# Designs tried in a protein design run: designed miniproteins, single chains. Part 30

Each design is a single chain, and the fold is of that chain. pLDDT is the mean over its residues in the fold that is shown.

## One batch from the design tools (miniprotein)

Design m1017
Fold by ESMFold2-Fast:
Structure m1017 (fold): chain A 86 residues (1-86)
Amino acid sequence: MDFADAVKAVVDGVIEDARRQAERFPGVRPQLDAMIQQMQTLTDQAIQALKAGDLEEAERYVNQMVQVMQQYDDLVDQMRAQAAAE
């Protein structure tokens, strides 16, 4: 399904970036690992709901996943600000 594939592609991109950031900033690796795990779980639940035809449930999981991605962006911005101060 194109929508499920699009959601997974976006999340996979964020996860790949998060893995790279965890290698550069080991101090925040536990936070990044937790966010990756949450994004993977929510993505799987969203795809399962989409396959079941439950669009309302899928939308709830996608919204929660977007919230986790926003938390990830904030954390990365904080790390980049610290690196720029070097």
Scores: mean pLDDT 79

Design m1018
Fold by ESMFold2-Fast:
Structure m1018 (fold): chain A 70 residues (1-70)
Amino acid sequence: MDYVDETAKNAREAYELSEKGSDVEKAKELAKKAIENRDKAKKVSPEYGGITGSLAATAVSSYVLLEQAQ
């Protein structure tokens, strides 16, 4: 399983929700999944921590921005 790709997918979906201004609950779930996949990627290789960390931060930021807009 490619945890880097899964983290990227979660971040992209969260960002799209924040741009549309919709579904804060789903954005929150996507942010949690991105964090989980980041942690799993780091267990495979520490090098993946940087890439997935940035992607997870994007997902979390998207959720926070959407929550603040509500």
Scores: mean pLDDT 79

Design m1019
Fold by ESMFold2-Fast:
Structure m1019 (fold): chain A 81 residues (1-81)
Amino acid sequence: AVDLSKLSLEEIEQLVKRLVVEAYDNLDNPEALRALLAELERARAQLEAMAKSSTDPEVKAKLEKLAAGLAAVIAELRAQL
């Protein structure tokens, strides 16, 4: 699993976008979708932890927004199972 705390915000956004696209590409493969959902859940947990520990309000807000967006995507994808 990738440690998101070692990446820039731009790199985090790109990685999250890739994982989301890959998950939507696997809607017809429940086994692959479950594995991708586990990876998205780990990414969301890391983003939430980073937001909590951030002292920069702008960075905190961006991380919170990204985590919230990812939580919504995870909920939608789980509904497809």
Scores: mean pLDDT 84

Design m1020
Fold by ESMFold2-Fast:
Structure m1020 (fold): chain A 90 residues (1-90)
Amino acid sequence: MATVEATLEFVVPRSKAEELAKELAKVVEDTAKNTPGVLLAYAKVEVKDEGEKARVIVKVKIVAASQEAGERALAEIKEKLTEVAKKVEE
């Protein structure tokens, strides 16, 4: 059993930050659920107001049957989160 963690940050217009945060949390949950060897997955999404922009911080923690399974799940999550955020980043 292995635990892997990562933090991803995206800077977006403040008006889009809350909706993006909800979408990113769902992407983490759905991706982890469909990845073989994942036992538990947690996503914590925080929005920091930076004036005209907001920083969406996604903290992912995965408990997997092996280090390899956890790292694979984390890599897939990172890729999907980046693609979703790219559509709203400026």
Scores: mean pLDDT 81

Design m1021
Fold by ESMFold2-Fast:
Structure m1021 (fold): chain A 85 residues (1-85)
Amino acid sequence: LEELLKEFEERVAQWLADYKAGKITPQQVLTEIVTEVSRFSDHLPPEQAKELLTATRDLAARFLAGEISVEQFAEGVIEKLKEIT
């Protein structure tokens, strides 16, 4: 799990770097993170998986509503992942 968490953090950092460099859109960062969260949830117990998926969905809804930035979305997902692992 620690190795998977590190890989997740490194991938998110790369997507945010690509976004800041103008290589990808905020919506592409959202899609990549949501996809990776879904894969990561397969390695978690059902209760922790549900908590991660619910938090990610709620953060994604707030980003799409313009309430938070894509950087804040990414930070919130990583924070939740660290909390439950």
Scores: mean pLDDT 84

Design m1022
Fold by ESMFold2-Fast:
Structure m1022 (fold): chain A 61 residues (1-61)
Amino acid sequence: SADDAFAATVRALGLSPAQAQRILNGALRGESPAAIAERLGLSQSAVSTLIRTARAAGVLE
């Protein structure tokens, strides 16, 4: 399912649920993946992958 795919991506990227939520909140506020990555001390690739998966799963618009 889409929810299972999202959860699997969070685990594969080594992110905590809290980190995943902070990424999603940044995206909802219109922050770029680069800005979110810089602010949270994460890789841009990890942030971009999570945001893309969240959009595919319907978690983000």
Scores: mean pLDDT 83

Design m1023
Fold by ESMFold2-Fast:
Structure m1023 (fold): chain A 69 residues (1-69)
Amino acid sequence: MMDKKMQDYIKRNIKRAQDIIKNGGSIFDADTYIGIAQMIRAIMKSTGGTSDYDDDIDALAAKIAAAQK
């Protein structure tokens, strides 16, 4: 089902953003990946689903936002 695929896609994008930060890569690339995760979460909510990764998304997004300042 699409919902399970969206959950998996969120997980992959969180990992990509984390790996970029860990490797000292572009914070803008990390922001792109977390932005994709946030978008998929919003789509899931619009279809009556919920993300299992809300805490991970929010925590990582806050960390990326702080690093961009």
Scores: mean pLDDT 81

Design m1024
Fold by ESMFold2-Fast:
Structure m1024 (fold): chain A 79 residues (1-79)
Amino acid sequence: TDEILDKLVDEARRRAAALIAAGVPEVEATIGEGMLGIIVGVIRSLEKRGIEVDWDWVIEVLRKAGMDDLARLAEEMVK
């Protein structure tokens, strides 16, 4: 789970950097990374309590947040 979460964070950072390089304002470019950080924090909190991560729920939350590429990455990594 930590490996999957770290990979998602790294991919979100890489995408934010690409948007900034393309001329998107930094605040707008990093909003998805911030939202993912909150989701990752919730997942890590649940794991600390011995609660198993529902990856279907995580993938749906990412899709509803408009992060379809990150949702697909998570889906591929949990297969």
Scores: mean pLDDT 72

Design m1025
Fold by ESMFold2-Fast:
Structure m1025 (fold): chain A 113 residues (1-113)
Amino acid sequence: SREEALRRALEHVERALEALRRGDAETALRHAREAADILGDLLGVERKPLNVPQIVGAILRALGALIAGTPTLEDAFLAAQAAVSILETDPEDLKLAERALRLAREALRALLS
């Protein structure tokens, strides 16, 4: 079901955040990819690498939606995809990846409430 897929995506986001807390960027990337792919499947879209302006745009969009209290499935997907792109391009930027994953987590929590 959609709810089961959202719960699985949330579990992967939480595992990615736990891996980042340990400094394990490789494990974080694997879980971020799984979360993004689950959400992409629900939207009928494929995960794509994002450039820096696209990463910034995804983060600002997700943050704005959360502040407004109306995050969408697309906001969760874009935040997760941003985290994947950060970890693939600049694995030393763990703090930016953490911010993107936290936005994905909060969007998924809102969608499940």
Scores: mean pLDDT 89

Design m1026
Fold by ESMFold2-Fast:
Structure m1026 (fold): chain A 79 residues (1-79)
Amino acid sequence: MPKAPVNYVPPKNEKEKIITKIFEEVLGVSPVGVNDNFFDLGGDGRLIDKLVERLNKEGIKITKDDIINNPTPKGLSKL
């Protein structure tokens, strides 16, 4: 079966740009696209805590449950 091409989807707005940058810093992975799943990139419970802390410092009001239910920069940017 033909696999869909692996496409990096860049951030489209400032909130997505901030979230993708923080994902890159927390996970040590670059580039992070807006559809990339935090857990698929190697995120765990410790990194969730760091992600929540970093996002809240940037004025993005996110909880651990928000990350679990919306584990992509695009999903989090809609909250």
Scores: mean pLDDT 79

Design m1027
Fold by ESMFold2-Fast:
Structure m1027 (fold): chain A 62 residues (1-62)
Amino acid sequence: GAAEAARRAALAAGGSEALAEATGRYAKQNDVEKAGLYAVGAAARGRGEEGSRGAEEASQFA
């Protein structure tokens, strides 16, 4: 379902399992695509702290 797709997106973005789980809950509420994009942006932002490439990627979802 939608929550499962959102989980996969979060994990593919390099997020933690906890972040993938949270994204699944967002998808269950209202907006599946928005939850997925949010998770991708959050994961990229975390990576940005260790590399400029991650920060650049996060800015695309800001």
Scores: mean pLDDT 58

Design m1028
Fold by ESMFold2-Fast:
Structure m1028 (fold): chain A 70 residues (1-70)
Amino acid sequence: MSSEKRKLAVQAVSHAIRAVAYLLEGDREGAIRELEKAIEAVEQLLKLDPNDEVARRFLKLARERLEELR
C-alpha cells in the first residue's frame, strides 16, 4: 500500500519474469540469480507488511523453484 511496498512488489515480479525467461532458454544459472533477487525483494516487502499473504505465497513458490534448480 505504501509507494515503497509497490516498488518492491514490482522488483520481485520483474526478477521472477526474468528467471522464467532464463529457464525457457535453458540458462539455469541466470534463472537462479534472478530468483535470488526476487526473493530479496519480497523479503524486504514482508519487513514492511509481515502479514501480506500474497507476498508470503510468492516467497514460498520462489524458494521452492530455487531448491529445484540447485
Scores: mean pLDDT 86

Design m1029
Fold by ESMFold2-Fast:
Structure m1029 (fold): chain A 67 residues (1-67)
Amino acid sequence: RRESLIRAVAAAVVNLAYHEGVSVEEAFKEWGDTILKTVETATGISLDGEEVLRTALRIEKGELPLP
């Protein structure tokens, strides 16, 4: 389901930012295109990068639980 996939990808971005010691925005700027392209290739689902970034920021703030 698209929403579940967005949340999973967003959580992965938050985790990547934490481990690399950068902001969520910087992690998405550096690796977001590669992650989204990989997800599209693997699942056939094209995700909106802006929605993924907004979801990642909400998870980081504790506004959404991790999937």
Scores: mean pLDDT 78

Design m1030
Fold by ESMFold2-Fast:
Structure m1030 (fold): chain A 96 residues (1-96)
Amino acid sequence: MSQATIVADGPPGSQLTVDSPAVKAAAAQIGEAARAFGTPYLAVESGDSSLLSDDFFRLAGIPPERVEPVLLPGSDFTSRTKITFGLRGVEKPGAS
């Protein structure tokens, strides 16, 4: 099953946003993983809802309509220096 974990790791004491260099680097890695999976859809799990956005997925080079954003429970943060993204490829239905 096609799965990957990508981490955005910023300097201590900073808040990570979609404009952060670490987050932009993570978006590029997510795009590469999606192409490597070769699946038509991608599930993206994160503990930060502000980064599960159309702008973030556009930075990853993935059409937002091909993405299933999943917010992990208990993730109410106002600042983070490290954010983890769980990725899962979603196959076409009807394989058997």
Scores: mean pLDDT 70

Design m1031
Fold by ESMFold2-Fast:
Structure m1031 (fold): chain A 81 residues (1-81)
Amino acid sequence: KKAALRLLGLTLRENVGAPLKEVIESARQLAINLGFDEKDAREVAEIAERVAKEKLGVSLDEPVTPEIADRIIKLTEEELK
């Protein structure tokens, strides 16, 4: 979980300006390709998408900004128990 969340954070920061949905999916796919637990990678991605939609009111088609990246990372970490 922690490794997948960290990778999501790095991927969001690296891809500022790209659509949020594409960046979250890229982070999920990258985690799986690197040999991270597939269930953890999927869970982190699903929580990040839910957080963006439900808590931030941000469309998944919106471009990643540094502010959105920080808020998604913090709220996703809180949801991961």
Scores: mean pLDDT 82

Design m1032
Fold by ESMFold2-Fast:
Structure m1032 (fold): chain A 98 residues (1-98)
Amino acid sequence: MEPEAYLIEITIHGGSPEDKAAFARALSKRAEKLGAVAAVTDEKEGKVYILSESEELTEKIIEEAKQMGKIAGYEIEIEVYRYETLSEALEKLKEKAE
C-alpha cells in the first residue's frame, strides 16, 4: 500500500525570465533538501512542481516558498493537489513536466 501524496504547484510572478528560472531552481533544490520525493522546474513558465509524501512536509515547503518569495521580492501562486497514492501523484508530476 502506497502512502498518500501532495503535488505542490508554484507559479512565480514578477522579475525577468532569467530571475524566475533561477528562483524556480532554488525552490526545487530547497524542497528536495527538506525531503520532497521529487521536484521539477518549468523555467520558461516560472513554475515549480514539488511532490511530498506528507501534509506536514507540504505545509513546511509552502511556508519556505512564501518566505523565499518575500525575500526575493516575487509574488508566488501556490496550488496543492492531494492524491490517494504516491503513484497517482508521480503520474501527474510527469504530465506537468512533459
Scores: mean pLDDT 81

Design m1033
Fold by ESMFold2-Fast:
Structure m1033 (fold): chain A 83 residues (1-83)
Amino acid sequence: MARELAEKMAEGTLKILKEDLANNDKEEIIELLEKAIEEARARGGAVGEAYAEISELAKKYALGEISEEELRKRLAEIYEKYL
């Protein structure tokens, strides 16, 4: 089911982001996410929009603006929409 796949993709994205934040300087991760947002927006289309939203949510989490649970939920919504 698309929902189950979306939840699995959200968990994968969250795991990678948490590992990156644990092993790297937070400021460097934020800079990479800002570049990812710019590249995604430049690409455009549904795929570009999805990637921009994912990267923006990851940046908000890195800044402490949203919880891990909120990030997981919002990522699953995006993946479900674009699957």
Scores: mean pLDDT 83

Design m1034
Fold by ESMFold2-Fast:
Structure m1034 (fold): chain A 85 residues (1-85)
Amino acid sequence: MTVLTEEQKEALERYRELAKKAEEAIEEKKEKEAAYYVGEAALVLAEAFGASEEVKKLAEKAHNSENFEEAIKYLAEAEKLLKEE
């Protein structure tokens, strides 16, 4: 079993909180706010789990996206890179 560091455990807790906020923002049709939370969650995980600089850069682009569709596009690109590793 993989033992998580304290920093990684904290990052997973923040990720879960941010993911919940993103879902709430989507339900309220707040696309920019949803994009912010989705991107922030991805960035928190990328930093804590030592993802490549390319993955971190894509998470940062998602965080700075103006709408949910743009954020999802960058996250899909980040997920592709993670799967190819």
Scores: mean pLDDT 74

Design m1035
Fold by ESMFold2-Fast:
Structure m1035 (fold): chain A 94 residues (1-94)
Amino acid sequence: SMEELKKLYQEMGEIAQEILDNKNLSDEEIREKVKKILELAEKFISLLEDENQKKEIQEKLDEVRKLLEENAPVPVLIEALMELLGLITQALKS
């Protein structure tokens, strides 16, 4: 439902804002927060009906997941995460 999509979007945005604003977070704490956003994003994708939007967001989610698994530098991880959230924002506006 649109209400559930908006709730997931809000929860992802709140975690992302904490990552951006809280300068006391360790790299490990940031990675755990990114992992939580990916769990919410996977649920968001499962509720989408548009197959093209699903594919585009899934491909970016898989990129962020790979960066986590490869222990990529935090700035690289955050850049990919922000791109993922941008795609989710566009899907919600459609």
Scores: mean pLDDT 89

Design m1036
Fold by ESMFold2-Fast:
Structure m1036 (fold): chain A 94 residues (1-94)
Amino acid sequence: MKFLVTYRDENGNITEEEIEADSAEELAKILHEKFGISFELALEGARLVLEEGAKAAVVNEGLELVRSAKSKEEAEKLVEQFAPNKTVGIVLLE
């Protein structure tokens, strides 16, 4: 499966990447290794998209917060609004 991942770092820099993963666990591992999001929070976010049918999910490391989003646009807005700390938006593309 293919995901659009939007990452906001601790300094407010935003990057977008397309990531391929075959499971919630694989996606969570990639997000942990690449962006430093805790595996447990990344897994919760990945499961919202892959197992619970959410269109998108947002994970904020510092708040230990995971939220579903109704659209890519809502997820991007939440990534920009969540500070401090690392935030990831996850959108399923395929």
Scores: mean pLDDT 79

Design m1037
Fold by ESMFold2-Fast:
Formats: sequence, structure tokens, C-alpha cells
Structure m1037 (fold): chain A 102 residues (1-102)
Amino acid sequence: HMDRLKAYIDRVADALKKTLDEKDRAILDEIRDIINQIIDETDPAKVKELLQQLLEIAKKASPIIQSFTRQALHMIKIAETDPAVKEALDAAIKEITALQKA
């Protein structure tokens, strides 16, 4: 369930962290913390706030961390059942995709 999704995302993040410099590791840790908060949150308004915080961090992140973030949000969206939360996740995924093309 959601605990398994968190464990999976944390394992992927830990593996990625070994390939990153100190600055990128700090950014990845911030992103991972917010992603874990999003997974636990059920209120769509609070999910939107957390996603906005995530997007601000993603803007300063390297392309590899942006790709990780987008993939994590896609996995959360697939597991999500609330349409309002799915819509917020989809909007955030589109914004990160736009950052990677800029």
C-alpha cells in the first residue's frame, strides 16, 4: 500500500543519492521529505501547498533530480483515488516537465 510506495521511493532516492554531489544530495533530501508528506496527506488543499513547495525546490534542482521527482509524482498519481489530488499531481507533473524543456 502507501507504506510500500514510500519505501520504494526512499530506496530509489538512496540509490540516486550515492551518485550525487553534496549540494544535489541536500536538494534530493528536501524533495524526498515533501514527497513523503504528500503521500501521507489526504486534504487536496494541503497537497496543493506541498506540491507548490516541491515545485520551488525542483526549479533549483539538477535534471536528474527533476526526473526523479516527476517519476515519484507519477507513481503517487497511479496509487491515488481522490480526483482532486490526482488533478493537483497532474498539474505539478506538467510544470516539472516544462522546467526540463526550458
Scores: mean pLDDT 84

Design m1038
Fold by ESMFold2-Fast:
Structure m1038 (fold): chain A 94 residues (1-94)
Amino acid sequence: MDRFDRIMDDADKISNTFGVPYPFAVAIVMIIDGLSISDFARMRTRSSTDNYNPVSHQSIIDHISYYRQLIQQSMKTRSDTHSFLDQVRKILDS
């Protein structure tokens, strides 16, 4: 639960700091933390105290997966995406 809560807190921080959609912020945090979609889905399924977002589990996973794919594709085609991820890491480390 602590790791899932930490990911959610980090995603809130990134979403608020950059004004990005929450699922996009979760996808960024997952990439930085080295988590797969299956890792995150497993963690969320094991959380019995879901205080975050009334959206169905599958809908949340689908949105996160969509943004994760976009970010990973952007990392292959855009150097500025790596700069953005470095800024995110610095904010999470602070």
Scores: mean pLDDT 73

Design m1039
Fold by ESMFold2-Fast:
Structure m1039 (fold): chain A 106 residues (1-106)
Amino acid sequence: ALVSAEVAVRSARGAALRGNGEGTKASLLTALDVTLADPDSADVVAAGLRETAELVPELREYFLAVADAFLAVRRDPEAGAAEARAKIDETGAALTALAAAKRAAE
């Protein structure tokens, strides 16, 4: 199935708001695949990630770093993709840890 960059980044936002680190990672990796095929999609993904950063302020810096990495893909696809994968992994792990910490505080 063909997935647009907008659909992928909106899916990532929904997963992030639910505290689903693995779902957020999977959706952002899908957004990366779309952006590698169409680098102009980087602006749409970066905008969606900046919106997600405002909705998940505890991880604001993580989502902003992923947005910057997606913009880097447009300039240098190989280096940008490697950075984006690393930042996506870090963001997914941080979301999983945040969700676990919130459950432990209940």
Scores: mean pLDDT 85

Design m1040
Fold by ESMFold2-Fast:
Structure m1040 (fold): chain A 65 residues (1-65)
Amino acid sequence: MWDEEGRKGFRETIREEAERNGLQETIDRLRTELELLEASDSKDEATQEYIELLREAIEELEKKL
């Protein structure tokens, strides 16, 4: 499950991806992943937490555009 360190690590990984591949490309990838997860009929607590992390990461990157 995602603790505070895991959430911070995830955000840092996404930031590094955006720096390597570009903000828009990273946002588009995250949105695609979010859509696939939201379309899933099987959402446990870990999946719901990951959806929230993706949503927060997208919002943070969009603020930089």
Scores: mean pLDDT 77

Design m1041
Fold by ESMFold2-Fast:
Structure m1041 (fold): chain A 85 residues (1-85)
Amino acid sequence: SEAEKSRERFRKSYEENKEAVEELRKKVRERYEELSKTATPEQKKRLELAVEIIEGVITLGAIFGVDKELVEKSAEAILEAAVEK
């Protein structure tokens, strides 16, 4: 009963944030493509890792109701860091 209620709360939270999640994923994909145009092979490997980290941040952000703008800003910072040096 409690486990079912917890799963239902998780599902509702995720569903309520589904549109925001997809919008963030689109923005991340567009930024990844732009940065990839001039990236070295080493930077591309870092960008791939950055995208994996960002997917985790977006998922957890949706689950915990973290501000969409904060998640977006964090994602941008992670992608920018991947192409530094």
Scores: mean pLDDT 78

Design m1042
Fold by ESMFold2-Fast:
Structure m1042 (fold): chain A 78 residues (1-78)
Amino acid sequence: SEFDKAIEQVDQKLRTLDKKLRELEADPTADPKKVVMLGSQLGIAKMAYWVAKKTKDLELAQKTLQYLDQLQKEIDEI
């Protein structure tokens, strides 16, 4: 279904960004304030993913994908 595809994409992006954030957390040259803020934003996305999955909300899944795309850009700029 369209919902299942969207949820799979959210899960995949969350895993990719979680790995990148862990690499930033291990980097002693990274700005710790930015790392903490990005971690908090990823946490919000994880909550949205959980809600979308439980409620089968396609619109929320799609909005979460857009949010994760923006977060990816912010991480890549560090």
Scores: mean pLDDT 84

Design m1043
Fold by ESMFold2-Fast:
Structure m1043 (fold): chain A 79 residues (1-79)
Amino acid sequence: MTREKRQIKFNNPEVREKVIKELKGDPETDENINTELVPIDSRPGHYIFGAYNEVTKRSIYMVVKEEDFEVLSSELVDN
């Protein structure tokens, strides 16, 4: 799952759009944007998608469903 995290996150265009809007960079092309996808062990079929812009020191975290990558919640964090 984590090895293909980039492909997985783009199954739902809302995920990519939120990263571009909040972090001001396209996670497909911007080398300063690091992404991760972590399963939630207490909630089968749910993942935390994280994106971090190392230049702006800003992160976004989204809880998504495995089935359709519907965004259930999002949080913006300044580091």
Scores: mean pLDDT 70

Design m1044
Fold by ESMFold2-Fast:
Parts: structure tokens; C-alpha cells; sequence
Structure m1044 (fold): chain A 68 residues (1-68)
């Protein structure tokens, strides 16, 4: 699976999850790719506020950035 496929799959999973599950997925994924804590905190905040779409987009971008 390419980084693009992984990024898209994670975006879709987070977008389709409830806020707390989306926050957990975003935190775990961003931690695994070595994202800065400020980005992890922002993605978790967005997911918990119900903005799972933006949380998913941040995770997708971080995966793509880590792969380049």
C-alpha cells in the first residue's frame, strides 16, 4: 500500500468515525508518523469538536509529508 493509499484510507476512517474514535485515530496515526505535538493537539481538538473531516485532512497531509 502506497503512502497515498494509507493517507486516503486514514482520512476516510477518521471522517466516518464518531468524534472520540476520530480523535483517538488521529492521535495514534500522527504519533506514529512523528508529527509535532501541536499538530496532534489540533487534530484531536478538531475531531472532538465534531470536525472529523478536517481532522482526517490534517492526518492525510501529515502522512503524505512524512512520506516525502
Amino acid sequence: MSPQDVAEAMRRLIRGSDPEDAARLARDTLTSVGAPQSLIDEAVRLARSGDTEKAGELVQQAILQAAS
Scores: mean pLDDT 85

Design m1045
Fold by ESMFold2-Fast:
Structure m1045 (fold): chain A 86 residues (1-86)
Amino acid sequence: LTVEASPEELAEAIELVERLLELADREDAGADPAALIEEAEALVRERPRAAAVVEEVARRLLAEGAAGNSQRELLELALAELRRRL
């Protein structure tokens, strides 16, 4: 049921999460949330394999009790987990 990610797929997933965190930082700095959402959706659409790996990691984190964290905190936890797997 769990997709086993290659090192290359983990590296792409790490890059995707890093870009999503950059968008979260821009939102905190006062960027337009609608424009940031469109950019985030484009990043996910263009990288379906990376998105699938990130989704698996996020699903596991939520199952392990991360549901009370903010979206940014979940992305930071996912980034840490992906780096540990690489």
Scores: mean pLDDT 76

Design m1046
Fold by ESMFold2-Fast:
Structure m1046 (fold): chain A 105 residues (1-105)
Amino acid sequence: SHEEKLYHGVQKAIESLYDAYRYLKRGEIQKARENLQKAQELIDQALKHTPVSNSFAIKLLREAQANVDKAIQYLDQGKIEAARAELTAALDQLQKVLFMLKTSM
């Protein structure tokens, strides 16, 4: 179903952000950036499977998308702490979506 695809997409995006976080901790900047880009693509796919009636999920997914985009921009500028803060914000938004979906399924 679209709801199952949305849930799975959000879960995979969270996993990619955790991978990016671990790579940042190791100073593996290129791998961190690749995982941030993967998360951005997964959030885009999740948005495509989100019903327009679920305005709260759409809002949180768009906020997470903006946070991931900023994290990539800060990484490209060498601003590692700023990138980490944006990544953490994106994780928080996606975890809120996942919790909401889990309680409604």
Scores: mean pLDDT 88

Design m1047
Fold by ESMFold2-Fast:
Structure m1047 (fold): chain A 92 residues (1-92)
Amino acid sequence: SSLSQLLDDMADVLERQGFTGSAQQLRTAAQYIRQQRYNQASQQIITAARTLRRQGGPPRAARLLERAARHIRQQDVDSATRDIQRALDILR
């Protein structure tokens, strides 16, 4: 899905910026999205957001990840995709 690709893209950007922990957690979330394991994907995205906050990453990007995780739990993949795209735009 476009959501799993955006999560992988965001993980690549985070890894280049030194946020390796958050990057690994988003890659795991992307794998869960591909498997349609949305609850597990949501938990990994929340964990990635918390890791990003602790490492001094952009608070706005972390907040958008938290919103995306909530939308994924509600099966609102379109809103989650929009939130991840906005988070990625902040990091670029």
Scores: mean pLDDT 90

Design m1048
Fold by ESMFold2-Fast:
Structure m1048 (fold): chain A 77 residues (1-77)
Amino acid sequence: NAAEEAARKKRIEELLKEVETNVDKMLQLYKDGGSVEDILKQMEKVEQAIKELESLDENARRRADAIVLKKMIEYQM
């Protein structure tokens, strides 16, 4: 119903924000010469958020993938 759909959309937006924030932290750790262990731990947080997005909506998962790709390209430039 409309109320359940609104709640789901809000959760998706929250998770997309978490993906963006955690990717930024991961890239900063990599740039600063952080340990492989710390980088992998941060990557696991991103993966968990993406898996939850996939369980909610495949399109939301694809939006998360696009955010990650955009951040990786921007980091390289």
Scores: mean pLDDT 83

Design m1049
Fold by ESMFold2-Fast:
Structure m1049 (fold): chain A 85 residues (1-85)
Amino acid sequence: ERQREIVEKARLTVEQAELTMEYGEKTNDIKTARAARLSAENAYAIADEAYKKSTDPEVKKEAQEVAERAREVAERADKVIAELE
C-alpha cells in the first residue's frame, strides 16, 4: 500500500517534469530546463527507492516505468542546458 502510493506520487511528479521540459524545449529557457531536471531527479529517486522496497511485481513495474521516464526527462534537460550554457 505505502509503496504503491509513493510510486503514484512519483508518476505525477514525472508527468509534471515532462510538461515542464516540453515548455523548456519550446522556449529555450535554461531555468525551466533546470527545474525539469531537478523534478525528474526527485521522481527517479522516489521510484528507485519504491522499486527496492516493494515486493509487489506491479508496483515494481510501475516504479521502473517512472524511473525510465524520469531518466528521459533528465537527458532532454541536459541537452537544453548544454546548448544554452
Scores: mean pLDDT 83

Design m1050
Fold by ESMFold2-Fast:
Structure m1050 (fold): chain A 63 residues (1-63)
Amino acid sequence: MDGTGRAEAAAVRVVIEAGERGLSEQAAAAGKKHGPAVTEAGRAGDEAAMRAELERLRRAAGV
C-alpha cells in the first residue's frame, strides 16, 4: 500500500473524532453547568442524528 488511501482514511478518522469530541464536550459542559443557559431539545435530536451518521462513516471507512 502506497499510503494514498491510508492518508484519506486517516483524514476521515480525524474528522469523525473531532465531531464526536464536540458532541461529548457539549454534553459534558451541559452536565457540569448547574443551570443550562441554552435549550437542548432540538440540538439533542441533531446530536443523535449526527452520532448515527458518524458511526455509519466509521463503518464505511473500515474501522
Scores: mean pLDDT 54

Design m1051
Fold by ESMFold2-Fast:
Structure m1051 (fold): chain A 64 residues (1-64)
Amino acid sequence: SDRRRQLEEQIRQLQHDYQLTLDWMDASPPSGPPPTPLHLDRERTIAYMQRVVQQAIDRLRQQQ
């Protein structure tokens, strides 16, 4: 369904945006602002990303 494709695309986009943020945090020196808003340090940013992605995946599974 179109909603399934939309959710899959949103999951890919979220994973991509957070990977860019992790790459930005690993850069030395960092250039410019992070691609996504930082909520906490690296470990907590990863945990937040995992929760958001997991919630999106769970919504996709519930739709199937």
Scores: mean pLDDT 67

